# Designed miniproteins, single chains, continued (3), part 100

Each design is a single chain, and the fold is of that chain. pLDDT is the mean over its residues in the fold that is shown.

## One batch from the design tools (miniprotein)

Design m11475
Fold by ESMFold2-Fast:
Structure m11475 (fold): chain A 86 residues (1-86)
Amino acid sequence: AEEHLEKGIEAYKAGNFDEARQHFERAIELAEEKGDKETLARAYQALGDLYFVEMKFDEAKKYYEKALELVPDNRVARANLGIVKA
C-alpha cells in the first residue's frame, strides 16, 4: 500500500497523471485489505488532489470526503473540499 502511494506521488510530480491514478487506486485496494486507515486516507486525499488538478471537481469531492471520514484532521482535504463545494 505505502509503496504504491509513494510511486503515485512520484508519477504525479512528473505530470504522469494516468500512472499516478493507477498507483493511488492500487494503494487504496491494498490499504483497505490490510485495514490501514492512515494509508487509505492518504491515498484518497492524493486521488482527490489528482482529480482537483484535472478540474474533475465531483470526483475530487468524493475522495476528499472519503479521506476526511477516515482522518477528520486532514487540513489539505478540508481546504480543497471547501473549494470544490463552491
Scores: mean pLDDT 80

Design m11476
Fold by ESMFold2-Fast:
Structure m11476 (fold): chain A 80 residues (1-80)
Amino acid sequence: MDKKLHKVVISNLPEDADLEELKKALLERPGVKEVEVDEKNREVTVYSDRSPQVLKAGVEGVLKKLKLYEAKVSEAEEVE
């Protein structure tokens, strides 16, 4: 059965946050397929074939490891 792709948007990233370091850390996670950086809005979008709950938990884990405690993680959405 084909796995549905899900996306999560990370927002409220500090101005001092290294978005390229965050992108690299997210790409190291199993099941992450793509990471898009929006420097203007200080947002990062993560695309994964993992379940919504696993994707969100994985993203939150990366944010905690990088000490980005103020960042907000959206609800996971299916991508067609």
Scores: mean pLDDT 80

Design m11477
Fold by ESMFold2-Fast:
Structure m11477 (fold): chain A 82 residues (1-82)
Amino acid sequence: MERALLVIWAEGDGELLREIADKVPGVESVAVVSYPEKNESLIFLVAPDEETARQAGEELVKALEEKGIPVKRLRIAPLWVP
């Protein structure tokens, strides 16, 4: 089964968003790219499959909403294994 990449575009500091993303279960890796001038960040989560990525996305959006962090966009795409 093909790995999936979950990308979330959210408002906020990358360090804070990384701490929130790190507690999402079932993901293989987390990366965050920050745009401090916009107070925005992109969160990248790698999951073993698309269903796990979807569940991780739901959990992360819930965690961000609970902290008052707006989510602008969420995307899931297949990630080709090396």
Scores: mean pLDDT 80

Design m11478
Fold by ESMFold2-Fast:
Structure m11478 (fold): chain A 116 residues (1-116)
Amino acid sequence: MLDEELERITEEALKRIRELMENNDYEGVLETFREAMEEIARLMREAGASASEISLRILEFGDKAVDVLLEFKSKKSKEVARKIVSLAVAEALRIIGDDIQAQLDAARAARRLALL
C-alpha cells in the first residue's frame, strides 16, 4: 500500500535524522531529509497524486523533522531546523509550479500548520 510505504520512508528518515543529530552530522541530516523528500514525491507522483497532495505530504514530513530536531534544544538544532523548513518549502513550491489551485491549497494548509 502506498500509504504504508510513505509512512515507512518517513519513520526511517526521522530515526536516521535523530541518530545523525546525536553524532553532530548536520550535513547527513540535511542529505537524509532531502533524499527521503525526493523519494516521497517520486512515489506519490508515480501513484498519480496531485501537486497539492504531494506538496502537503512534503510539508507534513518537514514539520515532523523539525519536531525531532527541536528536541535537541541547541542553537545548531534550530539552524538545521530552519534549513529543513527552507528545503521543504522550496520543494513544495517547485512541485506546485503554475498550478493556481495547488498553490491555494498549499497556502491554506501551511497557514493551518503554522497556527497549530
Scores: mean pLDDT 82

Design m11479
Fold by ESMFold2-Fast:
Structure m11479 (fold): chain A 96 residues (1-96)
Amino acid sequence: SSMLLADLPVEALEVHAAAVASLAKKAAEKGDEEAALEGVRELGKLGERLKAAEGSTKEEAVRRVIELARELAEVAREKGLEEVARAAEEVVERLE
């Protein structure tokens, strides 16, 4: 999927990131740590692809991914999923 992600326009990457974050949040809410971790990793990859993309809209899209990762960290902490929270915080740090 990394090859396909490199070729997607910013708008498509942003929509995909929102979908991935939504699924990761639902997994965290259910206590599915493995699924939530995988979602955070995919969100991080999408954020890196957005950061590498060309165009003025990429900065706003990256900021949106940071906001989604912060929300995931908060939900994970509330559910006691410390590995998920840490992984989401690492995504925020890498994209800032």
Scores: mean pLDDT 82

Design m11480
Fold by ESMFold2-Fast:
Structure m11480 (fold): chain A 99 residues (1-99)
Amino acid sequence: SKAVEIFERIRDLLKKALEIVENKTPEEAMKELAPLFAEIQRLLDEAVKAGANPEKVAEIGRLVTEAGVALSNGDKERAIELLKRALELVDEAIQEAKK
């Protein structure tokens, strides 16, 4: 489905975001991640339009927003935790969208 394709794209972007956070300072990571997080939020909106569960999408979006806040505060460990949780919810959303 179109929703599955969108979530697979979101998953790839979240994996890239995790790699950036793990390998860079919070300041360097935030510079690269700001446009990437904006693209993730845009794709989450498109997933809802494609018939994805809006509650699950809203939860993923909140986790991504909170990860950005954690990075802006220098909390790299918290950002990694939040992004890993967002990835778990995206994998659940992919499985739900396939059914």
Scores: mean pLDDT 88

Design m11481
Fold by ESMFold2-Fast:
Structure m11481 (fold): chain A 75 residues (1-75)
Amino acid sequence: SIAEGLALMEEAKRLVKEADEYDKQGNYGKAISLYQAAIKKLEEAARLLPQMRDSLDTLIQKLQERIAELKKKAA
């Protein structure tokens, strides 16, 4: 449902905000895990909200790029 898709987007937004705080603290492992959880919620939201797919896919790509950068910093 549209309502379910919007709820998943709100959950993803909260996860990204929490991930950003761990990222700022240098806790890259926790930040990566939370960004990955946010991506999962956004992928589920994209299935429920196909009209928003391009926007959600762009956000997912940005989060994946951030995870890749944090993995380099953690190594």
Scores: mean pLDDT 89

Design m11482
Fold by ESMFold2-Fast:
Structure m11482 (fold): chain A 94 residues (1-94)
Amino acid sequence: SESDKNLEANNKAAKELAKRLKEILEEAKARPEGVSVEELKKRVLEAIDEVAKKSKNEGTKMILEEIKRQLSKLKTAEQLLKAVESIIEGVESM
């Protein structure tokens, strides 16, 4: 059904996003100098854009755009890292 296809598209995009965010998080944690909120935010938002660009599902794109909008409002590296960790954990618990 179309509903099942939408759910499959959302799950596929969620897993791809979590994979990319996990790589960004591991790189950020491995840097002894730390990572600026500006650089971390740029990498996270670019990852969301790339996942959205690869999706053919309009509903999936709208969800990713909303996630991007919410994350773009975060002002500290700590807030952004916690939000990214929450997204990864949420997807891994699916």
Scores: mean pLDDT 82

Design m11483
Fold by ESMFold2-Fast:
Structure m11483 (fold): chain A 93 residues (1-93)
Amino acid sequence: MEKEKKLFELMEKIREVVSQLLKALRNNDQAAVDRLLSQIGELLKEIKEILKDDPERAKVILNQIRDYLVSLLSNVDPEVAERFKALVDEILE
């Protein structure tokens, strides 16, 4: 379905940005980390907008992304993991 295709494309963009975020963290590039977290936030807002007629599905997907990335980031940089968690919680409000 068209919404599923758009959702898939946004998930692929998130994976690409997450890859860049991990590189920025390895390089201790705080400016890049801040920009990439902002990009992830915008992509999450786009997912919420695409699913605006199905808010429960949006909540499930955003929480799955949050749990996955918090788990991934907490082993690399727990402060960035906490910032990401706060960002998703704000979007879910």
Scores: mean pLDDT 83

Design m11484
Fold by ESMFold2-Fast:
Structure m11484 (fold): chain A 99 residues (1-99)
Amino acid sequence: KEEEVRRLIAAKQRLDEELFKIYQEALKNKWTPEEVAKKIREAILKIAESLPDDVRERMEYIAQRAEEIALKEKDPLKAIEKASFLVHFELNRLIAEAE
């Protein structure tokens, strides 16, 4: 496998773990959609720091869109669900492009 594909798969796994943690904390602490949107953006950007500059630019775009989708929801758990779906869709596209 190409090194780029391996890095993207690892990044996706780390992001899945962070999104699950955000879900648990949102449920426990009764977070607002705004708090959820902020945490999702921060998680994506933190993971993007370990990726090459061209991929980092794409991750910044994904972070912005995930935040926008989350902010449109009144239910914080629905915000996480919809943002997570977008993130998974965009990361799978990046992985396919790198293959």
Scores: mean pLDDT 82

Design m11485
Fold by ESMFold2-Fast:
Structure m11485 (fold): chain A 84 residues (1-84)
Amino acid sequence: SKAQKLSDALANEEDDEKLIEKFAEILGLEEEELEALLDAAKNDYLDPEVKRRIMERLRELVLAEHGKPELLPQMEKVIEEELA
């Protein structure tokens, strides 16, 4: 499942930029959104609107794949920690 792929990426990827790339791929982000994420990561800043959209897609994937809202806080924490 996509939720499992997100968890696997978190567990196995130590490079913040690569983790962002994997998350964007799993979440099905547009090229423009991916470019914004990579640029933000390089500058230690993330656009709040981009972060919000990622979290919204993450919620959708967790609910659709498993119907388990308890997984969402852990995944949101990952986004917050990697993207500050």
Scores: mean pLDDT 58

Design m11486
Fold by ESMFold2-Fast:
Structure m11486 (fold): chain A 59 residues (1-59)
Amino acid sequence: ATPLLSDEEAARVGELGARFAALAPHMTPEERQRMADLLTRVAQGDEAARAELEKWIAR
């Protein structure tokens, strides 16, 4: 099937996922679940979730 994301967007989601994985051991279960939910929504093409996650991770 054709991906819902471009190669560039897919790579960006991968970078966000890697950043989340690095921070996850230091998160509470609630924070971890929220980030996982945002990543899932980004994978489904949720533009608002992508912007939210990028803002949270970008520093």
Scores: mean pLDDT 70

Design m11487
Fold by ESMFold2-Fast:
Structure m11487 (fold): chain A 61 residues (1-61)
Amino acid sequence: SAERAAEGARLLAEEGNLGSATGAAAQAWHVYGREAGERAARAAGVDIESARRLAEQGKGL
């Protein structure tokens, strides 16, 4: 779920893995849409634009 994706991103960020946290936010964006991706990025404290760009790359492949 989008909520579980946001929680996963937050936990990765708490472990100091910001790259994986951004990837998790991008995955939430790709699967559940913009609002879910932005929510996950905010929960993890990662850059929303980085998550958006990564999600767009996933959708384009």
Scores: mean pLDDT 80

Design m11488
Fold by ESMFold2-Fast:
Structure m11488 (fold): chain A 65 residues (1-65)
Amino acid sequence: MVLSEEEKELLELSKENVELFKKNFNSEDAAKHSKELSELVKQMEAQGLPLKEILEKLLEKLKEL
């Protein structure tokens, strides 16, 4: 499998988001914040933001939580 540099960056951002979420939340907090983050992603997709920006904004939010 050959990933483009863009896909590789997206994969790394995705992994970082998952690791922070896994590290920072217990099961109850994870469920609550997962729903909130899912709604935020849907809003950003509706605004036409590229996936890289969506992942970067999610990472920023996860660092604040």
Scores: mean pLDDT 70

Design m11489
Fold by ESMFold2-Fast:
Formats: sequence, C-alpha cells, structure tokens
Structure m11489 (fold): chain A 110 residues (1-110)
Amino acid sequence: SEEELLAISRFDLAFGDPDKVDEMREALRRLLELADKSPFVLFRIELYRKIFEKVAEKSEGVLKEYFQAMADLFKAVIEGDEAGVDAAFDRIEKLLKEHPEEIKKANFNI
C-alpha cells in the first residue's frame, strides 16, 4: 500500500543521516504501528534485522557498533520489547551524533 511504501521510504531516506535523527525516529514509530497490522512491513523489518546483523559481522569499530545497534533495534521491535527499542535507538542517535562522518560515508549506498 501507499502508506506502507511511504513509511519504508521515509525510514530509508532518513537512515544514517545525523541531520535527520528526528525524521528517522518518526519513520520508525510509523513502521512500528504498521508492523502490528501488516505482514509486509513485519517481513521488511525481519529483512532489516538480518541485513544489519550481516553488515555488522563485516564491519569494525564504530560501524560494527552502529550496525549491531540497528540489528538490536529491529530485534526488539519483533519481540515487542519497548524498552529495548528505546535503548537501541538511543545508542544509534548517540553514534550518529558522535561519528557523523564515518556513519554517513558507510550509509551512502544502503
């Protein structure tokens, strides 16, 4: 649906941009609402988790921590762990603010 595609595209466009942390948080909130109602959105979240776990395995330092935090975020979403979602997003926001150049460079084409 258009609503599902908009939620996914908003998250993808804001992803890894330290200037768009608030937009990423809002896009994530919309994805969470839709995941409860849409098997397609839930499937997409499962794919995000698997992709970020795999990318984290191939990464080092700050990038490994960042991609692992992304994987932990989507795992918490799937498990319905609201505290885990907040904790993972806090780690992501902190890493984006402390290491914007390194993360932005890595996210240029994902």
Scores: mean pLDDT 76

Design m11490
Fold by ESMFold2-Fast:
Structure m11490 (fold): chain A 100 residues (1-100)
Amino acid sequence: SLEGARRDLRAAVDLLREFAEEAYQKGEISEETYKRILELIDKARQALDEGNVEEAVKYLREAIDLLQEAVDRGEIDPQKAARYIAAANVLLAAAEFELS
């Protein structure tokens, strides 16, 4: 269960990093927003490496919130963003269920 949770959260790290990188490369988000998202993703990865799953979930949710704010500002295509955000939220929910 803990191993499954860590697997799902690492998948969320990779997914959100890919999404943020694509949005930045397309000029959809600013360098400042991109760096803030990457910092949160890196903190989540560090928390996972240290075995702190709850802290990893917290940082990944904060990264999702920043991406959602960019969508709400009209910076990112909402259909594409919805797919990435939905997939990330499913992975976070699966990880929390595996910790129950």
Scores: mean pLDDT 86

Design m11491
Fold by ESMFold2-Fast:
Structure m11491 (fold): chain A 70 residues (1-70)
Amino acid sequence: SSEEVRQKALKQLDKIREDVEKTYQKLMNVARRLREKGDTKRADEIEAKAEKIYEEQMKKIDELEKKLLE
């Protein structure tokens, strides 16, 4: 049914959201290690990149979820 397809898609989006969060945390950990070594410039660059990737991916997920709930 269309409802079963929708529920399956929503569950898959939740899993993708979890993967996006895990990727963000990994990049933030890299930035933290660089900062601990005194490489503040590279740490800032990685942090900015992590935020940009997170925002872009989460926006796409939110747009897909909204279409599924319409």
Scores: mean pLDDT 88

Design m11492
Fold by ESMFold2-Fast:
Structure m11492 (fold): chain A 81 residues (1-81)
Amino acid sequence: MEYSEEVLELAERMATRPEEVPPALLEAADLLVEGLSLSRETAYLIVADVYLEDPEAFLKLSLDEQKAAVLDRAYELQPEQ
């Protein structure tokens, strides 16, 4: 099965398999890049960090809640401008 470079990179950061990467996490990473002007690499690190804190609890969230959790973490990590 062929996976995109984005799925492979995020899977490696999350220490999981490409087929286990939720599409919502790729969308959340894109929102961090576009909305917060983060690099894709930084966005993927934030996504992976949020997932790895409690993968089971995270995957029980709705797709919208998963995106919200990632955005909340990114805002917490940004210095006040």
Scores: mean pLDDT 75

Design m11493
Fold by ESMFold2-Fast:
Structure m11493 (fold): chain A 95 residues (1-95)
Amino acid sequence: SAAARERAFAGALGRHLLEELVEEARKRGIPVDLSDREALLAAVREALAAIQKERPEISPEMAEAMLRLVEAVVAGDEEAAARALQELTRLSQER
């Protein structure tokens, strides 16, 4: 179904974004602990905030949607991941 494909795509995109943000955090010297969900999400938030400062084309709303997508993937919440992807798509079309 379209909904199942959207959830699968949101999961794949969210995992890719998580991997990129983890790598960016490591490059910036931000501590990353993959065994601690709260520490992982804190590192991702810090990395995304640093990227947003360097790339003002990433709006606060877009950064929040990206963070929600990563949080949903880490939680295994497929519906939340799909909603975050829909918001990112909407925000990308407005740019």
Scores: mean pLDDT 84

Design m11494
Fold by ESMFold2-Fast:
Structure m11494 (fold): chain A 97 residues (1-97)
Amino acid sequence: NEEKIKEMEEILKKNKETGRVPLPEGLTVAEAYELLAEIARRKGRLEDAEAFRRLAELERELLEDRSSHTWSPEEARERTEIRDRAEAALKNLLKNS
């Protein structure tokens, strides 16, 4: 876990100028956002950490729920809000890394 956190911090530093963050090879989207949540928490960015944690939970649920494509309009809106908050958190983390 510590090794993967350092790898993710290095990716953030390298991509600070572009604002785009490639996922480390061998990680799921959920695992990558769990690492981002921990990095944000260590930097004292608790709101950003919570945004990443919520997206990681959503991505894990989608991986387990094979019926996710039949979501209601309300569930689709909630998913969009979670993703938008995580995107904003990522931009904040890039500027502060």
Scores: mean pLDDT 75

Design m11495
Fold by ESMFold2-Fast:
Structure m11495 (fold): chain A 100 residues (1-100)
Amino acid sequence: MSALELLDEMIETAKELLEKIKAGTLTDEDARAAALRILDLADQAVSLIEDKELAQETLLTTIAFVLEITSLVSLGDLEGAIESIERYIEYLEELKKKLE
């Protein structure tokens, strides 16, 4: 699997989480499962990124996102959760463009 394919899977997972929030069907378990999956995919993706500074930034950004989203969902801040997910998707889309 390429770094781009892993980033696509991360974006898809984040979009699924976003759809569940908008549908009012999100559980804490859904948020935790999505967060863990994104973290696992990010760990794999960063091992394939040749730019080590970009790889480190990506991993730290993903860890920060995972901690933020799980906290926001736990607190019932669904508007904050939507904003956090949308920013993270934008970050991943821009990262894909840098990796070409």
Scores: mean pLDDT 86

Design m11496
Fold by ESMFold2-Fast:
Order: sequence, then C-alpha cells, then structure tokens
Structure m11496 (fold): chain A 80 residues (1-80)
Amino acid sequence: SEELAELLQKLASTLGYDLSPEQAKELAELLVKALGSEEEAKRTFEEAVRESYETRTPLEDVLSRKTGLPLATLRRLLRG
C-alpha cells in the first residue's frame, strides 16, 4: 500500500537512508510477501529500525535476518 511505502520512507530516513517512492513501494511489496501481511511488515520494519539504531548495525543486515530476504536485494532497495 502507499501508506506502508510512505511509512517505510519516513522510518528509513531517521537512520539516514534516502528511499525513493519507487524503492519504498518495492520494499513494502517484498516485506508483505515475505511476512504475509501489511501489519507484520510494518511491525517487523519498525523493530528492525529500532534494532539498527540501538546496535549500530546496518538496516539491511537486521532486516535480512528478520525477513529472510536476500541481503543483496535489501542493499539495492535501501542504498540505491
């Protein structure tokens, strides 16, 4: 959804990631597919952002572990 994509952009920007609307939309679709729902995608992304901030671990590494999505795919979407 557009609302989920916008949320992902805003949350990623708090860690210094600059997601385009297209990157955020693709990421949202992949997260929903991997996790089964928009609610789980939102929850998991919020948890990943929090963990990334607290542990100083790159967001793509945390998100890959939590979602099972390939690190290379997440790097492409998060770093352009």
Scores: mean pLDDT 87

Design m11497
Fold by ESMFold2-Fast:
Structure m11497 (fold): chain A 70 residues (1-70)
Amino acid sequence: SDVEEVTRAAEHVRRGLAAYKAGNYEEAVDHFIEAARLVGNTEFAEKLEELKKAGKYQEAVDLAVKILRG
């Protein structure tokens, strides 16, 4: 259900933010990609995957954190 997908996405956001705080940017990006896919934000997930493929983990986490903060 959408509620279960949103709950799983929230868990991935929580883990991604924890990884970000710990300086584990690659792990943070992986969690943010999964969260974006779970809520159907495919375009954002694809953008994060492009940055990850380019090795731009810092840019990817900064983008995700900026969106999460508004």
Scores: mean pLDDT 85

Design m11498
Fold by ESMFold2-Fast:
Structure m11498 (fold): chain A 84 residues (1-84)
Amino acid sequence: LSEETRKKGEEAVKAAQQAALEVRGDPRAGEMIRLTGRAAGHYQQGIELGEKGDLKKAEEHFAEMMKDADAAKALAAEAAKERA
């Protein structure tokens, strides 16, 4: 795995977790927690597979992680917009 891919994944998960914290108390907070938890799970699987040399499966898990992290951020942005 590239250091860039690992760093990008870590940043995406942290950004999604931060977004979930900012909408604490919103009815969608549970869905955001689910998405960020799933993203973190994919991140860990990607790291483990990369360490084993299965780069293709690692990349697939990082792609799913990014999808879940982006979905969580979009949901948080929608919640923030509705409160404004």
Scores: mean pLDDT 78

Design m11499
Fold by ESMFold2-Fast:
Parts: sequence; structure tokens; C-alpha cells
Structure m11499 (fold): chain A 86 residues (1-86)
Amino acid sequence: DLEEKLKELEKKAEEAKLVLETAEKIEKEGSYLPDAEVAEKVRQKVLEFRERKKKQGIEIPDELLFLEAYLESQKPYEELKKLLEE
């Protein structure tokens, strides 16, 4: 069902967008708690990303962890764009 796939990708894209915007804001401002609630969600997503990679046998250095999680969060948004173009 195309409609169901679209809804799932839209939810993932919305979450990815929030993580992306928050990550950019934190990086630019040099403040890791500009918005405590959103910053905690980003932190939780990064920890979940680390756990997923650890289960796959991939160890990500702490200095790259944030960047890798950030890039991973953008994938659903790119997939959504492709689906809408079809």
C-alpha cells in the first residue's frame, strides 16, 4: 500500500528534520542545551544509533558519533522526496 508507505516515510522525515535542525543549531551556537526538551530527544536518537551500530559490530568514535547520526537521520527525508516525485 503506497499510502501506508508514504505515511511511515513522512513520520520518519519529520523526526529526521527535527534532529537535523536541532543538530545544526547546537553546532552553530556552541551550546548543547539551547532547548532542553529537543536536545534530550537528539541525545536519545544518537544513543539509539550507537546501540544499533554496536549490534552490527560497528564501533563509531565519539567525535564522529554525532555527525554519523545526523547524516543517518536525513536518509528518510531523501526517500520521501523520491517517492513524491514518482
Scores: mean pLDDT 61

Design m11500
Fold by ESMFold2-Fast:
Structure m11500 (fold): chain A 81 residues (1-81)
Amino acid sequence: AKVDMAKALLAQGTAAKLAGKLDEAIAAYTKAAALAAGEDPALEATAYANLASALTQLGKAAEAKAALSKALAAATTANKA
């Protein structure tokens, strides 16, 4: 399923980030966010938030801010009862 694949990619991205493989983490988080889009807003928000964190560690401040904005938008959608 799309959501299960997004969860697996999110876990892969987190493992890559912890190993210092930031480019691999960014790729995995980007794919996770794309797969969660329209399917699971909470998972999409988590993927974009982790993407922003990895981009910040690489010094890509502008890209990190863009990812954080997308995370906040998805979190707003997820927070509706």
Scores: mean pLDDT 84

Design m11501
Fold by ESMFold2-Fast:
Structure m11501 (fold): chain A 78 residues (1-78)
Amino acid sequence: MAEEYRRKGLEYEKQGNYEKAFEYYDEAGDEALKAGDVDLAREYYNRALQAKHKAGASPSELNKLGREYEEKIREAEA
């Protein structure tokens, strides 16, 4: 499932649709985290942050989103 979301994220990124790329990478990260693959979740969340940045998100929005992803990972590692 995470791989399918990752593939769709990459496809939308190639099309320049960074908002859709963000949505799919965000879902891929959550699925990887549920599967217990923390390293893969970090990779997908980083791709989501990059897509959000390319979509025009402010530094403040990116910092907030990054903190949310770090919190999700921290909770999963507990």
Scores: mean pLDDT 84

Design m11502
Fold by ESMFold2-Fast:
Structure m11502 (fold): chain A 78 residues (1-78)
Amino acid sequence: SEKEKELKRLEEAYKEAIETKDLGPLVRFVQELVEKYPDIPEDVLLEIAELIRKAQEDPSKFEEYVKKAYEVLKKFLE
């Protein structure tokens, strides 16, 4: 299903972001997700944007914020 494909892509983006300590894979995933699902609630998008911003600002908590963003995205795709 399309949903299962998006969940797999999310897992891959999350893994790459953690391994490389780069938000690029996760940011690109979110951009593509918004293009496919324009009706994503604003609250969800704002929460993801804030977590990504925090991950950029505090490298010592990068994994914590990236994991939280991953969990928000995963819950939306359920």
Scores: mean pLDDT 84

Design m11503
Fold by ESMFold2-Fast:
Structure m11503 (fold): chain A 113 residues (1-113)
Amino acid sequence: MMPAEAVELAIEAAESVLRAIENGDPEAPAKLATLDAAGRPVLEEVSLAELSGMAATVSEDEIDGEVVLTVLFTETDDASKAQTRHGFVMLVVSGDPAAVAEARARAARIAAA
């Protein structure tokens, strides 16, 4: 399970990506939650153009009656096939069907960036 600080940063990251999408500029600043060299949760600045070059995977979990959607972004070096960058965003909503449907739509928009 992720530390509470990492979850809070990942939620902030999700809102930053959605704002960048609404801006419509490929160079619009967005943020991803990641871990620094010491394993501490941090926000990394990225552009929408960088995000569109990354592979995006959406996962959905239910934790203590809340629905958690995670969008994981991964960049791989084409020559070596080594993972060069990764980062993620999270949306956390109540189990209310309308809130879950909206969160799924937002996660899909983030993954399509």
Scores: mean pLDDT 76

Design m11504
Fold by ESMFold2-Fast:
Structure m11504 (fold): chain A 75 residues (1-75)
Amino acid sequence: MKDEAIKEAEEILKEAIKKAEELAKQGRLLDAQTVISNAAAEARKILEEAGLPEEGKKLAEEGFRKSQELIEKAK
């Protein structure tokens, strides 16, 4: 169901962002980027399979944007 897929995808990205923030605080910026990148890819697949490819693309782009902001702030 669409709402469940959106919620699952959002939660995956949310948890990845929290984990990436902790990694960035430790100076592990490449690990932080990898965590967000993998989560964004999983979220996109979940939404594409649910018939929401545009929402999946937007969520993946949001994840990459958050990754970029986090790295910029850590420097």
Scores: mean pLDDT 78

Design m11505
Fold by ESMFold2-Fast:
Structure m11505 (fold): chain A 95 residues (1-95)
Amino acid sequence: AAGTAPGKAGDPESNAEAVRRHAELAGQPAGAAVLLDKNGNALFGGSGTPHDAEGAGRSAAESALKNIAKPGEDVEVVAVTSDAAARGGPAGLVP
């Protein structure tokens, strides 16, 4: 139910909240809003339906991060990638 799609125009606060909530629900099977790494692993949501959402999920997360960078939205967003996970730091934390 959480949407990270950047196509949701006119409500940046809602978009940022959706990304944050999706990150908090990491591990929950979410077929609609999933963030995949470059290897196709579901790092957020864990899609039960295999889709080629790897690039789309990553692009959505990047667009949401740009949106959150705007003042007035004090929300921590995590963009999880294979690189972030491999570095052993908090997976998906974007400085």
Scores: mean pLDDT 39

Design m11506
Fold by ESMFold2-Fast:
Structure m11506 (fold): chain A 65 residues (1-65)
Amino acid sequence: SEEEEQKEKLEKLILDSIRARAEKANLTPEQIQELLDEVRKLIKEGKSAMEIFKRAEKRIEELVG
């Protein structure tokens, strides 16, 4: 359905955006994969895009520091 298609499109946009941020932060391929797996879990748990981006940003900062 249209609602399911919009959800899949949003999920892809979130994952692609976080991948780009992680790559820009010079995270290793292994760190990027771990981060994206965590993000997929948050999406499945029904977290908002805002909460997902906030948690991803914090995780990137922890991995860089």
Scores: mean pLDDT 84

Design m11507
Fold by ESMFold2-Fast:
Structure m11507 (fold): chain A 55 residues (1-55)
Amino acid sequence: SAEAAREEARRRIAELARKAQQEMAASTPDKGLEIGNQAEEEVERISRELAEHLA
């Protein structure tokens, strides 16, 4: 169902962002920036896939 897909994607996005922030906090600022950028890109990708899936 669309609701289930949306909830699953939101969960994945939130978990991914949370883990990335934790890893960033445990790393140097330079490495943290790279981790954050990669996580944000993946979050955006998941969000776009969800939007297209539900369209």
Scores: mean pLDDT 81

Design m11508
Fold by ESMFold2-Fast:
Structure m11508 (fold): chain A 71 residues (1-71)
Amino acid sequence: SVIEKAIEAVRNRDAAGFLVLSELKDQPLLTELLYAIALGKREEARKLLESLPEDVLSEEQREELERLIEE
């Protein structure tokens, strides 16, 4: 899915892969979260993750993003 590809791009710090974030334009909070994680803005990323609806991310995806925030 587009979300999975976006998370993978952030995890791998793939600048070209960040282009996939443009396909998440209907999910602005998720896009902002992924950018905050990529930029190392831990506090902002935590607040954005808390603001996301529970149905946007799977449990596994949420756990992965929480781990990336803490690193």
Scores: mean pLDDT 70

